# Designed miniproteins, single chains: the designs that were tried, part 28

Each design is a single chain, and the fold is of that chain. pLDDT is the mean over its residues in the fold that is shown.

## One batch from the design tools (miniprotein)

Design m948
Fold by ESMFold2-Fast:
Formats: C-alpha cells, sequence, structure tokens
Structure m948 (fold): chain A 89 residues (1-89)
C-alpha cells in the first residue's frame, strides 16, 4: 500500500510539473504578461515541494486514502494537459 502510494506520488509530481509549465505558457500567450510568467516559474518549484510534503504526510497518516487520491488526480491530469496544449494552438 505505502509503496504504491509513493510510486504514484513520484508520477504525480512529474505530471504536475508538465501541467504547470503548460499553464504558464498558455497564460503568457493569452495575456502577454512576461513578469507574471517569470514569477509563476520562480514559485513552481516551491509549490511542487510543498505539495510533495503534504502528500508524503498523507501517505504516512493514511496510505490507502493517499493512493486513492493520487490515482484520481493522475487520471484527470492527462485530460487537463491535452486541453492546455490544444489551447496553445
Amino acid sequence: MREEAEELLERFVERAEEYLETHIKLSLEKYKDEEAAERARALMPGLLEELRKYLERLIEEDPERAREFLEEVLARLPEALERGIALLK
């Protein structure tokens, strides 16, 4: 259980980084705000680290619930990424 949740966490962080980068590119293209995009990129590593710490604590407290949560979010991320990429075209 815990090992499965930890594997899902690593996959989630990788996918979340891709998703955030796509969002930053979309915002820059749409709003032309380079300063906002730079701030978002500067904040992204910190946000991902805080998210990782939160999920690591959740895995320690309730690995089954953490696994269910990560599976649900990972299932939704591919569709969100595809939508973001389509909007950039």
Scores: mean pLDDT 71

Design m949
Fold by ESMFold2-Fast:
Structure m949 (fold): chain A 81 residues (1-81)
Amino acid sequence: SDDILRGVGELQRGVGDWFAKRGDHRLAGDFYLRSGDLYAQAGDFASAAQSYRQAAVNYRQAGDDARAQQADDKARALEAQ
């Protein structure tokens, strides 16, 4: 259900926060990206866009500009809808 997808998305975001705070920006980016995908599947586009932007920030801090751009593009696509 959408409620379960949102709950799992929130959990993935929490794990992303945990990795970000310890400086593991690549793993933080991966968990924020997964959180965004789950929120988007649940129809929570605001939370999805926010999680994608957090993924982009963390990927840039990890030196992964390509994945950061992909995450930004995902956020922009949701905002255009």
Scores: mean pLDDT 89

Design m950
Fold by ESMFold2-Fast:
Structure m950 (fold): chain A 87 residues (1-87)
Amino acid sequence: DDYKKRLEYIEKLKEAVKAGDWEKLREVLFEYYKWLLKTIDPNMPEEEIEKKAKELAEQEMEVIKTMPREEVIKLLEEAIKELREKI
C-alpha cells in the first residue's frame, strides 16, 4: 500500500523537523526518494536510484530551510491527515 508507506515517511519527516534534526531529515528524505524512485521505475539500477535520491534530498533540504519551521510542520500534518483517510 503506497499510501501506508508514504504515511510512514511523512511521519518520520515531521518528527525530524520538530526535533530540528537536519541530519535525520536528510536521511529520511534520502530513504523516501529511494522508495519513490524505485516505485516509479522498478527497473532503475540501485546506483542510479541512490545518486538521484541524494540529489533530490539535498534539493528538498534547501527548500525546507527557506520555509518557516511551523509552516513545514503544518504541511506535513495536513499530508498525514489526508493519507490516514485513504488507508
Scores: mean pLDDT 82

Design m951
Fold by ESMFold2-Fast:
Structure m951 (fold): chain A 58 residues (1-58)
Amino acid sequence: PERAAPPAPSTIESLTPEQEAEIARLTRAGASPEEIARRFGDPRAGRLAAEVKAMLAA
């Protein structure tokens, strides 16, 4: 365990509202969260896509 070094700012800094909208659109079109994460090279993109997909299924 680290000694409380400030963590890298890896929250949603790479994802803008525009990108979130695009990810949602792609997910609705049938793109998989895994594919989106790989294309963006960012697991946050895939996680967001997975949530959108879950909402569409619910």
Scores: mean pLDDT 70

Design m952
Fold by ESMFold2-Fast:
Structure m952 (fold): chain A 67 residues (1-67)
Amino acid sequence: MDEELREFAREKLKELGVPEEKHDEIIEEALNFVEAFEKAFKMELSLEQKKKIIETIIEIEAKALKA
């Protein structure tokens, strides 16, 4: 599961032109956010829901790097 999420995140980071040196840090932050969200709300997210959250985080990070 986490490997699929990491692959998805890496592809999104490449599409948005985020520097490769930042990829691992952003991926780990996004995965940690998903885990923290599930723990805080005592919810189990679907793979698609996790991908949507990760995509949103990556889009925010990419926008911040361009500012």
Scores: mean pLDDT 80

Design m953
Fold by ESMFold2-Fast:
Structure m953 (fold): chain A 80 residues (1-80)
Amino acid sequence: ELLQEIDRLIELAKNATSKEDMEKVIKELERLKQRSKDPLVQRMLDAMIEKVKEYIEKGDIENAKKTVIAGLNALKRLLE
């Protein structure tokens, strides 16, 4: 279920400590986007993926991580 997948991804992001960990988070966000049929959810995930990639490129793992956690929590509230 979508909400359970989002919760799993929030946990993955919380436990991330490296660029490699955040790259795994990006791949899971891309998979979640592919599984979603809601255009709004797809757009939100796409925007999140772009922002996270920008932070990782700059070496800002902390803000990349915070972006995923905040964005997925916002997505959960929208879907509830």
Scores: mean pLDDT 85

Design m954
Fold by ESMFold2-Fast:
Structure m954 (fold): chain A 90 residues (1-90)
Amino acid sequence: AEALAEMIERLRELAEQIKSSSPEEVREMLKEQIEYFEEIKEQNKDDAVVQGWTEAIISALRNSLSQSPEEALANLEAVIAGLETAREQV
């Protein structure tokens, strides 16, 4: 529960920063977040629920590397909404 809340807050902060950042800065931020979530996934390899959340986040962030900042923001907001729904069930 705490790990999910921290992941959601981190993604919300990323979404806010994307709005004020250049496309190049957005790309670097996305790469940094991918590395962070890959680390969380590795630290929680025995937790199938955390594995599912981190895999979904990493996949979405990797797709966003090939998108405009506006498209990346929209995808990130969708991921945040999905995680909030998961948080209500856990």
Scores: mean pLDDT 80

Design m955
Fold by ESMFold2-Fast:
Structure m955 (fold): chain A 68 residues (1-68)
Amino acid sequence: MEFARRLEELVNRDPGGGLLKAVELLLEGLKKKIAEAKKAGRLEEAAAAEAKLPAIIAEYEAYVKKLE
């Protein structure tokens, strides 16, 4: 929930919208993999994937800030 909310906040700050689309698709794919890994009982794999989410968001935030 937190990264989805954070991504929505970045929507208003991405002047090009292209980076948002790319990040949105990447995060959606990663969330799906996390959910499937949890369902399959692969908790370590899910945790490793979840650890990547903050880094992806931070990188996108840095790009949006640079463009502004």
Scores: mean pLDDT 68

Design m956
Fold by ESMFold2-Fast:
Formats: sequence, C-alpha cells, structure tokens
Structure m956 (fold): chain A 70 residues (1-70)
Amino acid sequence: MKKEVDELMKEFEEYAKLYKEGKLSEQEFITKSVGIVIRLVGLYIESEDEEEREYAKEAIKKILEESKKL
C-alpha cells in the first residue's frame, strides 16, 4: 500500500510542477488533484493496517497543504 501512496504523491507533485510552470490549467490541476485524493481515500478505507491508514491519511493532508501554497 505505501508504494501505491508514494506513486500517487509523485503523480500529484508532477501535476503541481506543471501547474506552476503554466503547462496545466487551474481546471485540469483541480480535476487531477481531486482524482488523486479520491484514490488515496480508497486506499485509506480498504487498508486493514493502521500504519498503512496513517500513511495514506498523512499523504492526503500533505496534498491539501501543498495545494494551499499554490
């Protein structure tokens, strides 16, 4: 599960970089970011391990905080 969370976080960071560089519109960035958060929430709900749930939850928090800085 942590690997899947890490891949989603990397995908978010790539979209954030493209948005900052003006290569993604605000609408495209929002759509992609919401999709990543939905997938992370799915991993959180489906996880049977508390450590894996915390890892997914912290990833969601990080995306929200980074989005506020953009």
Scores: mean pLDDT 82

Design m957
Fold by ESMFold2-Fast:
Structure m957 (fold): chain A 71 residues (1-71)
Amino acid sequence: SLEEDARIAQRSATSVGYPLSFEDARIIAEEARRYGANPSLTAFFAVVEMKQGLSVEEAARKGAEFAKSLQ
């Protein structure tokens, strides 16, 4: 489910020291689903982009695209 994917995204982000709100994790999970990408990998790459100043929406898109490229 989207909710479960969002929780996976939150756990992944927290594990690398970047805790996400549920709202931000949901945005990341929605983009992961849109791309058919793994939500954990998408969150990992999205937080890297967010640390560089990208919005969660842009970071989620880039993260999902990159995560999908590794599958």
Scores: mean pLDDT 87

Design m958
Fold by ESMFold2-Fast:
Structure m958 (fold): chain A 100 residues (1-100)
Amino acid sequence: SVEELEELLKRLEEELKRLEEAVKAGDRQTAEEHASAIMAIGFEIARMAKEKGLTDIAQQISQEIQRIDQALRAKDYEAVLAAAKRLLETAKELLKEVKE
């Protein structure tokens, strides 16, 4: 639903803010915690997009989740943050399409 997606977006924005703060502080453990939360929220948003037939958006979100996971394994926290920001932008686009 639109309300459920708006709540997920709010949580995603809060987690992204905490991730950005952790990356700037060089706090690797905290960055990994918030990146994991972002991936979990992203999986839920991708599921909602797929259920609404918005498969291209669902695939874009899934690709950004995979990029976050790969960047975490590489300990490339700037790449983690960049992928998380792209995931949020794609999720915002989903909300616009769902509100129509």
Scores: mean pLDDT 88

Design m959
Fold by ESMFold2-Fast:
Structure m959 (fold): chain A 62 residues (1-62)
Amino acid sequence: SLLEEAIRYAEENDPRFQAMSEEDRKRFREELQKALRPDDTLENAKAVARALVEGRPIVLPP
């Protein structure tokens, strides 16, 4: 799923995500699932995940 692929990308490339506790990762997963649309692209999913981990505004194409 897009959710699992975005999480895998964060696990491999994001030190902030790697530093998260299991509880924080669970919260992250829930927030990412809510932010992702059913028909979103993998690139959008990665961008949302990155923004969420970094605490930046979510920037998606209009």
Scores: mean pLDDT 73

Design m960
Fold by ESMFold2-Fast:
Structure m960 (fold): chain A 97 residues (1-97)
Amino acid sequence: MIDWSNAEKLLNLLKEAVKGLKEAIERGDEDTAIRYAESVIELAKRILDLGKNLEEVAKLMKEASDLLRTGFPDSPRAQRLADELEKLAKEAEEKAK
């Protein structure tokens, strides 16, 4: 099991990545938004494996998914990442119970 301070650092990085995703979408920068979404997925998977902050991780993943769906509705890449984020959010919610 990873130390609690490491889990908190990963959660802070996840929050920063979601913020970067939102800012990229506001600029209409799809390539940057995709990179931030991939970072969100990677960080979320690591936090999920730690079994900590699961409710907050689920909330952040839902936010990222919604941002991609509304920001780039016609992008197959964005929609695929949004689907993966929704799946991870559901996994986090189930683990939190």
Scores: mean pLDDT 82

Design m961
Fold by ESMFold2-Fast:
Structure m961 (fold): chain A 63 residues (1-63)
Amino acid sequence: AAADAEARAGALGQQKRDEIVSTVEELLKTKSREEAIDALAEKFGMSREAAETVLEVVEKSKK
């Protein structure tokens, strides 16, 4: 009933993070930072502030 729910949630979270990272990389190739933040926020239903934080984390991790 509640077994392995955490492991399943982790797998779904990883897939979601991979999608976000891929989207950020594509947006940064073709759009300005501000346009990328707005597009990311709209696509994933998050606030502009959250999208900006996510974009910064992805940029820092990419190097």
Scores: mean pLDDT 71

Design m962
Fold by ESMFold2-Fast:
Structure m962 (fold): chain A 77 residues (1-77)
Amino acid sequence: SVEALIAELEAQFDAALAYIATLPTPEARAVLEAHIAYLDQAIATIRQTLGDSPEAQALIALLQQQRARLRAELAAL
């Protein structure tokens, strides 16, 4: 289900942030930038494959929230 996928993505994101917090600044910056680029591609792919469905909207909203958090972490480095 979309709800199960969202829960899994949230758990994976929290684990990724915890890991990034252990990295030296140059490595943390590179990983954050790569993940932001990945989220931009994922959002575009979801829009193309699922369109404006409620499922697409829920996933895109989550990924946009995660992208904003990664940008904030990057700016704080």
Scores: mean pLDDT 87

Design m963
Fold by ESMFold2-Fast:
Structure m963 (fold): chain A 83 residues (1-83)
Amino acid sequence: SHHHHKIKELVEKAEELGRKSKTLQELLRNANKIMEESEDLDEDTRFLLLSILGLSYAESHSTDPKVREKYREEIKKLREKLL
């Protein structure tokens, strides 16, 4: 469906933007972008997208491989709830 396709695109975008954000200020700009692009979606879905964005940022900025894996597992669980 169009709704499902849009959520899939936004999940992939949230993960990419989170990983590519180098500062918290960039992360906040990208959070605003996700919010604007998801304005037609329910608040729970939008919150999960922001959570994926934040976790992807945290994963990319973590130096501990075990902590990185924990964040990746959490992102996977959120993806499964949305997709």
Scores: mean pLDDT 87

Design m964
Fold by ESMFold2-Fast:
Structure m964 (fold): chain A 62 residues (1-62)
Amino acid sequence: DLQKGLELMRQADQLLENGGDMAEVMRLLDQSIEYFQRAEERGDAIAGVALGVTKLIKEKLE
């Protein structure tokens, strides 16, 4: 789940850098957050940090 969250976050970042659709970026970030939440629930401390960072990125894009 951590790996899937990181993959989705990377896709969102790539779309942002290439001037892609913001709605798609936000959807990818939301899915990434969901995967990080699942990984954190399973005890992954790195997923907790990634979750916090991803939420901050999403908030700044609003």
Scores: mean pLDDT 79

Design m965
Fold by ESMFold2-Fast:
Structure m965 (fold): chain A 64 residues (1-64)
Amino acid sequence: DIRAGARAAVEAGLAARDAAAASAGWEVYKTGDLNSARRGAESALRGGDEATAAAVRRAYEIAA
């Protein structure tokens, strides 16, 4: 369920104090857009933020 995965990403991001992961999960929840979550993960990896990328990727995988 795409919304369940997005919710999990928001909760994980908030617990980790990771605004980017929480924001990416929220976008997927609102729009059902898995591509937004994937792009967020790719952007975080380029910036060197592996924790944010992992959280967003997990949301993408759960929601897919």
Scores: mean pLDDT 59

Design m966
Fold by ESMFold2-Fast:
Structure m966 (fold): chain A 91 residues (1-91)
Amino acid sequence: HMTSDEIIEKAVEEVKEKYGLTDEQAEYFKELIRSFKTALNLKEITIKDLDYLKKVIEDAKARGRTSLTDEQIEALLEVIDLIKEEVEKQK
């Protein structure tokens, strides 16, 4: 059984290889998702929490309230989708 932190790390590393992310970009994605988990006082991340995070990211993009490029946003959304797949496998 993988912890939420192990699932996050695995998903970010997979996306890093696929998109050619820098170490700094990969670390930023890990920190962003971990900070979201901490802010909501979550022991484990659920599919519902991940769907909410996707909506927050998409809303931020639509409002121009993000410093991330379109490609970086696509990479971040793929990280969240990979985390969702792993969480579903463990239920």
Scores: mean pLDDT 77

Design m967
Fold by ESMFold2-Fast:
Structure m967 (fold): chain A 91 residues (1-91)
Amino acid sequence: MLLSKEELLEKLAEKARKLHEALKSGDEEKKEEAENEFAEFLLTEVKPYLSPEQFEKFVEDLQLLLANYDPSMSEEEFVEKVLEIFKKYLE
């Protein structure tokens, strides 16, 4: 595994910040690019830490967070929610 758990959490936070910025931009192309980058990160760096079933549930929880996205939510709040979802599956 290339990343330590600590490095993975830091990188996940960085990717979450970029995704949040794209969501606030209102630009569909920028959102799609950020979502694709985030998905690639999940597949390459996060998936090896989880079972296939746990990874599927993790992705579903993230999709639910995005579906309930509040534009008034701060970057810090969004990042914290993403990290909480990840930690739910990582003991």
Scores: mean pLDDT 79

Design m968
Fold by ESMFold2-Fast:
Structure m968 (fold): chain A 63 residues (1-63)
Amino acid sequence: SIDDLLAQFWELKEKIDRGEATEEDLRKAREILDELLERRDELTVATVAEIEHYRELVDKRLE
């Protein structure tokens, strides 16, 4: 469900913010964020903006 995807994103976001995210965590976050963005119509504008921010951050860290 979208709530499960959001819960997983919030857990990964905390790891990212603490600088504790592994490469595996970042790859998983990318997958979850991409799924959330495909379902953006089910999310608030504020949540979409936060997801887009972390999607860009994850891409930069995986390069």
Scores: mean pLDDT 85

Design m969
Fold by ESMFold2-Fast:
Structure m969 (fold): chain A 70 residues (1-70)
Amino acid sequence: VPTQAQVKAALLEARVATEADLTPEVLARIREAFLASRDAEDFRRRVGEILDKYISAEAARAAFERLLRA
């Protein structure tokens, strides 16, 4: 199970979000979204809703794959 630090690193590396977007509360929500997600597309949809922004399929896949390896 990824830590909040691993979630933050994955999102920053994939350019899904900036540090200003990633408060502890947002990171906790995204971590739960990852655990609830079936695949990278489900994760993209959930994270896009949390951050209220468009997330590319490529960026979401990169972040999701990094989190699977954590």
Scores: mean pLDDT 85

Design m970
Fold by ESMFold2-Fast:
Structure m970 (fold): chain A 83 residues (1-83)
Amino acid sequence: SAELERLRELLEAARADPSRYLEAARAMVEAYAEKYEELSEEEKELIARGLALRAAGAPEEELERLGEEILEMLGLTREQLAS
């Protein structure tokens, strides 16, 4: 799909330039929002933050805690947020 192709390109760009990881995380939030259009801006921000922290190398336990909150809120699988 075009959405997954764009996400892949952004993730590759983020690996080459760490300043792009937030852009990649935001694109993933938009991809999830297409499936769950009821997502609030607050929920989208939490997802974007979790993905950005993962890309930046935050402690695993912090990422897991945030990820669990997001997954419960959205009914998504944990693997969708794991790198």
Scores: mean pLDDT 59

Design m971
Fold by ESMFold2-Fast:
Structure m971 (fold): chain A 105 residues (1-105)
Amino acid sequence: KKLVEEAKKKLEEILEEYKKMIEEGEPIEVLEEKLKKVQKEIDELKKKGIKSLEDELELIVLQFEAQALQYIINNRDEPVEEKIEGLESLLEEAKEAIEELAKKY
């Protein structure tokens, strides 16, 4: 339960950071570099093997970061409000994934 709540808190913190990046007009090169780093972390976690609730929660958080960054990059020319709505939708999907995972433990 504590790990689940901490993972949800991380998702909310990431969303707030990414909303700020959108509002401030963060350069695409910075977003691409962040995405590359997150994708590397996902690859490393998968190579290590997902064996625990903690590992599965970490994977969901990292996948949310990667999906959010990719969404911002793909929709960079769209209005700020539309980009934020897309991120909020991705957050809800990630939270649902955490809730489903929590039911198994």
Scores: mean pLDDT 86

Design m972
Fold by ESMFold2-Fast:
Structure m972 (fold): chain A 91 residues (1-91)
Amino acid sequence: GMLERARELLRDARRALRLAEEAVRDPSVTLEEGIGLALRGIGVAFGAELLLKKYGDKASPEARELLRETIELGERATRLGMEAVRKAAAS
């Protein structure tokens, strides 16, 4: 159901954010790794946004809240992934 999909996306967003935070702290982060993490953040945020737009009216309040949190975490992962890209490009 929608709640199950929202929980899966939130887990993916949390993982993406953790990896992006680690990448920003890694002095050996590569350009490819940074790009991959930014794209992963974009993907989970966009996926959650599409689910809210298409199914939000039929989703439970809990599912909607998890999808909104997923968007926030995905956007944060994207920003940190792009920071890792800038760091790698400067190295």
Scores: mean pLDDT 88

Design m973
Fold by ESMFold2-Fast:
Structure m973 (fold): chain A 61 residues (1-61)
Amino acid sequence: ASLDPAALADADGRVATADLRAALRALGFAPSDEQVAAFDRDGDGTLGGDELGALLTAAFA
């Protein structure tokens, strides 16, 4: 199965970093804390779904 950031998003289209990390591990990726932190530009522990698609392609593809 492909990783779909929109499927992980809450009602506001944001994804918790913990949920993203768990999903990536389930798909066989081992993201570092630094890689996950780089997605969270606001430092609020959530990420925009549209931004996640681009960042996942750049960081984990």
Scores: mean pLDDT 64

Design m974
Fold by ESMFold2-Fast:
Structure m974 (fold): chain A 83 residues (1-83)
Amino acid sequence: MAELEKKAKELGEQYKKEIRDTREEGLAAGLSKEEIKQRMSEVLVRGARELEAFAKQHPEGTPAAGKAAEEMVEEYQKLIAEL
């Protein structure tokens, strides 16, 4: 259980960082707010799919994967509100 919780959290943190990096890179490149939001949403979808795949392979880790996905969505919503 603890190992699966840690792995799910690490996956969530990885994708949260990629969402943040995508926002910063888009701003630095002079992309429109809509283009930045689109690119960030693509990272969010990939993260959600990876956490879903993790839960399918480790059913006992499903609650941890769900929590990581929720935290990832919250980070995404916060970052798009800051645009």
Scores: mean pLDDT 86

Design m975
Fold by ESMFold2-Fast:
Structure m975 (fold): chain A 69 residues (1-69)
Amino acid sequence: LSPELRALLEEALALVRAGRLDEALALIQKAMTLSTDPAARRSLEAAAESLRAGDAVAALSGLHEAMKV
């Protein structure tokens, strides 16, 4: 995981925890454009879909998985 991508995901995690889901979604979408790893992209897509559905818990799980890859 690139340092730039990791920084975006750390910021997205903080925004989800703060309840700022729209801002978190924008950062996840940016992270998806920077990610070349298919596994990381799938985790980010899942996190984005969870945020669109209002499921912050599932979004946090997806972001943690993207950071582990």
Scores: mean pLDDT 80

Design m976
Fold by ESMFold2-Fast:
Formats: sequence, C-alpha cells, structure tokens
Structure m976 (fold): chain A 84 residues (1-84)
Amino acid sequence: MKQKRIEALKELLKLSKVDDETINRLIEKFNGSIEEYLEAKIEFYKIKKDDMAIDFLKRFVEGLKKAPPEDQEEALKALEEIYK
C-alpha cells in the first residue's frame, strides 16, 4: 500500500475523532488493506444502526475494488472531503 493512501486513511480517521493509537492498530490489523478496513467500518456502522453510512461505504468499497490504483487515490480524497 502506498504511503499516500495510508496518510489519507489516517486523516479520515482523525476527522472521525479516532485517536492515533487506534488508527495505527486498525491499519496494522488490516495489513494496509483499505478495502478490508472499509468493510470493518461498515460492520461498525451496522452495530450503530446507521443505514445511510453503511450503504455509502458498501458502494464505495465496490467501486474501489473495480478501480485502477490512481482512481483509488481520488476516491480516498473524496472521502476526506466528505468527512471535513
């Protein structure tokens, strides 16, 4: 996983009020896989019963799986903008 993707994910998690230790543990747990991390986030929102967030993240993951690497970076930037 490219460093830029890791940094984008860290910033997104910080915007969600997640502490640095938790961010690092999540990245390590999913071995830098953005798709696996987003799937785990969907499970988290299921527990919170946030159907709108779940639907958004499911569509995002499906798009990410089909996208070339450069488009994946653009998609991550879009997530950062949404969570600003």
Scores: mean pLDDT 58

Design m977
Fold by ESMFold2-Fast:
Structure m977 (fold): chain A 83 residues (1-83)
Amino acid sequence: MEEIVEELKRLLEAGVDRRTAVAIVAFSLFDEKIAQLTPEQREKLRSKRDEIVAEAESLAGLPIEETAKRIVELIDQAVKEAL
């Protein structure tokens, strides 16, 4: 949670727009989470990556801490569904 909030803040301070910052963080967290899975599970989740990131981008209008929380919940739920 704290790491995700800090990464979002860093991207925004660097001049990245909010939706793009959310997409970057969501892609990074997704790739980190799936790296711990089997190759077969990773392949299943990779096919959903764009949909998951697009859903995360829709959360960019929320306060930064709420956006971060929902990104984590979204990715954790997607990973659990693949197990």
Scores: mean pLDDT 80

Design m978
Fold by ESMFold2-Fast:
Structure m978 (fold): chain A 132 residues (1-132)
Amino acid sequence: EELLISPSMLATEIGQMMLLGIARGYAAAGNYEAAIKIFDAIIEKGDKEMQAEALRNLGELYAKLGNLDEAEEYYKKALSILETAGTYNNLGEVYFKKGDLDKAIAYYQKALALDPNYSRAQANLAKAQAAL
């Protein structure tokens, strides 16, 4: 099914945020094709913050599907646009699932360098260090 994505929605921050919410809704419903199509439109035409968020959401989608290599690629693309504690933590979780504890720890530490109060990254770091 072809999605009609309004060019006017892509031209505004509010429109991009609405499209991001719609794409998340499609992904939650299992309509991954529709979700990916909207995320791709934001990546092509959105502002930098929305592009980074759409790439992060694609990484989360692929991680949920068990496609850890694709999740890693999308998280790294998101970080190349905008470094966020959330994306570093997500990349750490990908490496933890792959069994690469040293890389997982390094990325959780990068998340905490950006947000020292990020409780999820603190918990993930402690868990990864205990697994060494």
Scores: mean pLDDT 88

Design m979
Fold by ESMFold2-Fast:
Order: C-alpha cells, then structure tokens, then sequence
Structure m979 (fold): chain A 98 residues (1-98)
C-alpha cells in the first residue's frame, strides 16, 4: 500500500507568542524522512522549517513550532522515502494565532 502520514492537530487556535506541538503519524512498511513546514497563509512567508527526521512506518514524530505573529498559518508535513528522497505523501493543518 501507499505510505501515508497524518498531522495532529488539524486545526488549532492559539495566542500570539505560543508554541504548538505537532504530531506526525507515519504509516507504511519502510524507513522514511519527515519534515514540517509552516507558512503564513496571507503572505506566503515560510516561518518554520524542521530538519528532516528519520522515522519507521507506524511511528509518530513530534515537532515544536513557535508562532510570534498573529495570523492564519498552514502547516505542511512531508513524507519522503529515506533511500531515494522521493516525496511520497503530504498532510496539512491550520493554526489561527490571535
């Protein structure tokens, strides 16, 4: 089957200056790399980029993302094959900072 990832939370509201814990659950039978990006939805500005984390199928990896400015943000989790570097799947979440 095609490997998949699931991001949590899918939607959250926080106060300006808070951080969130993003959990990325990976499914599949191989070894993968997971990266998380965060963008301001209005400006398109990239505000966060994680280092890739090596994970096995069935594991959950966690990232802490700080939000310094008010706005609506899209979080994108990306799943890559660890050997080839091929993008296999992505999932998204939304953060509203007030």
Amino acid sequence: GKPKLEISPKEIKIKQGESIKVDVKVSGEGEYLVRVLAYNKKSGELIYSSKPQKVKGGETVSFELPFKEKGEYEIIAQLYDALSGKLLAKSKGIVKVY
Scores: mean pLDDT 88

Design m980
Fold by ESMFold2-Fast:
Structure m980 (fold): chain A 61 residues (1-61)
Amino acid sequence: MSKEELEERILEVFDAMDAARRAGDAATYHRLVEELGKLIEQLSEEDAVRVLDRYAARQAA
């Protein structure tokens, strides 16, 4: 999996986590947190910071 594919998947998981939180679906939220952790572990520290910055920028827009 490329870095770009990992970053896009992480952003998809963040979107799904936001949806689960709004719906009050704790079970789905916890499952997504586990998936997010596994994806972030595949990134370097620098790449992890970059994808989090991308997510924060989307939320600020």
Scores: mean pLDDT 78

Design m981
Fold by ESMFold2-Fast:
Structure m981 (fold): chain A 79 residues (1-79)
Amino acid sequence: MEEEIRKRLEEARQRILDTAKNEVKTDEQYQALKEELARIDETLERAKENPNVTDESIESLRFQKEILEAGIEAYKKKK
């Protein structure tokens, strides 16, 4: 059991979030991310109601939502 794996995952997450913050450059991309966020929210609601969906899958969807939200918030702040 290596603490290195957990730290590496956290570093990977931060790198993904930092990349997402720099990807949104236009209003069109901003709207596309908002639509994708809505789609992820719908998927999360369906996953919560499905007993065959694992907690790991739900956490993955939550992280995808976090990535999209990071990009959206960064774009709003860059104005």
Scores: mean pLDDT 76

Design m982
Fold by ESMFold2-Fast:
Structure m982 (fold): chain A 91 residues (1-91)
Amino acid sequence: MKKIAGSGRSAFSAAVLASVLERKGVEVELYAARTPDANDSYTKSLSDEELEALLEQARSWAPRPVEEVESVDDIKGADIYIDGTGNVTER
């Protein structure tokens, strides 16, 4: 099982990655942090409606229900994290 997490706008990217990995036979848990991280100036410039639209897009692409959390700090032990700046961290 791989735990994948995305914050703000990167929740969609994380959902797409989760879908690809599930199709390759990798079991995934998908997490989305609603609050953008400190360096995500793009997501911070979005309205609440625009951010919700991105999260809805992530939900639609997810292979299973997305676990939505308040902040990235609530997601422990992520194997792959995609932050709102587009940086990918593999743990």
Scores: mean pLDDT 66

Design m983
Fold by ESMFold2-Fast:
Structure m983 (fold): chain A 68 residues (1-68)
Amino acid sequence: MEEKEREELSRKMRELYNSDDEVRQKAIEEMAKEEVERRLAAGEDEEEVKKAAEEMIKNALATLKALE
């Protein structure tokens, strides 16, 4: 369910904001990896999934940089 996924993501992001920048970056990369595995399991194209994951990481890192 989307609401539950959003709640879990919000909880993780809250924990990341209390962590070191290096820890936050690694956690974002791990979340992107899990998203790739999930979408590949759903039958999406590998190239498209990889591109989406890279974009997600870039957007998350840009957001963290803007908060500095």
Scores: mean pLDDT 71

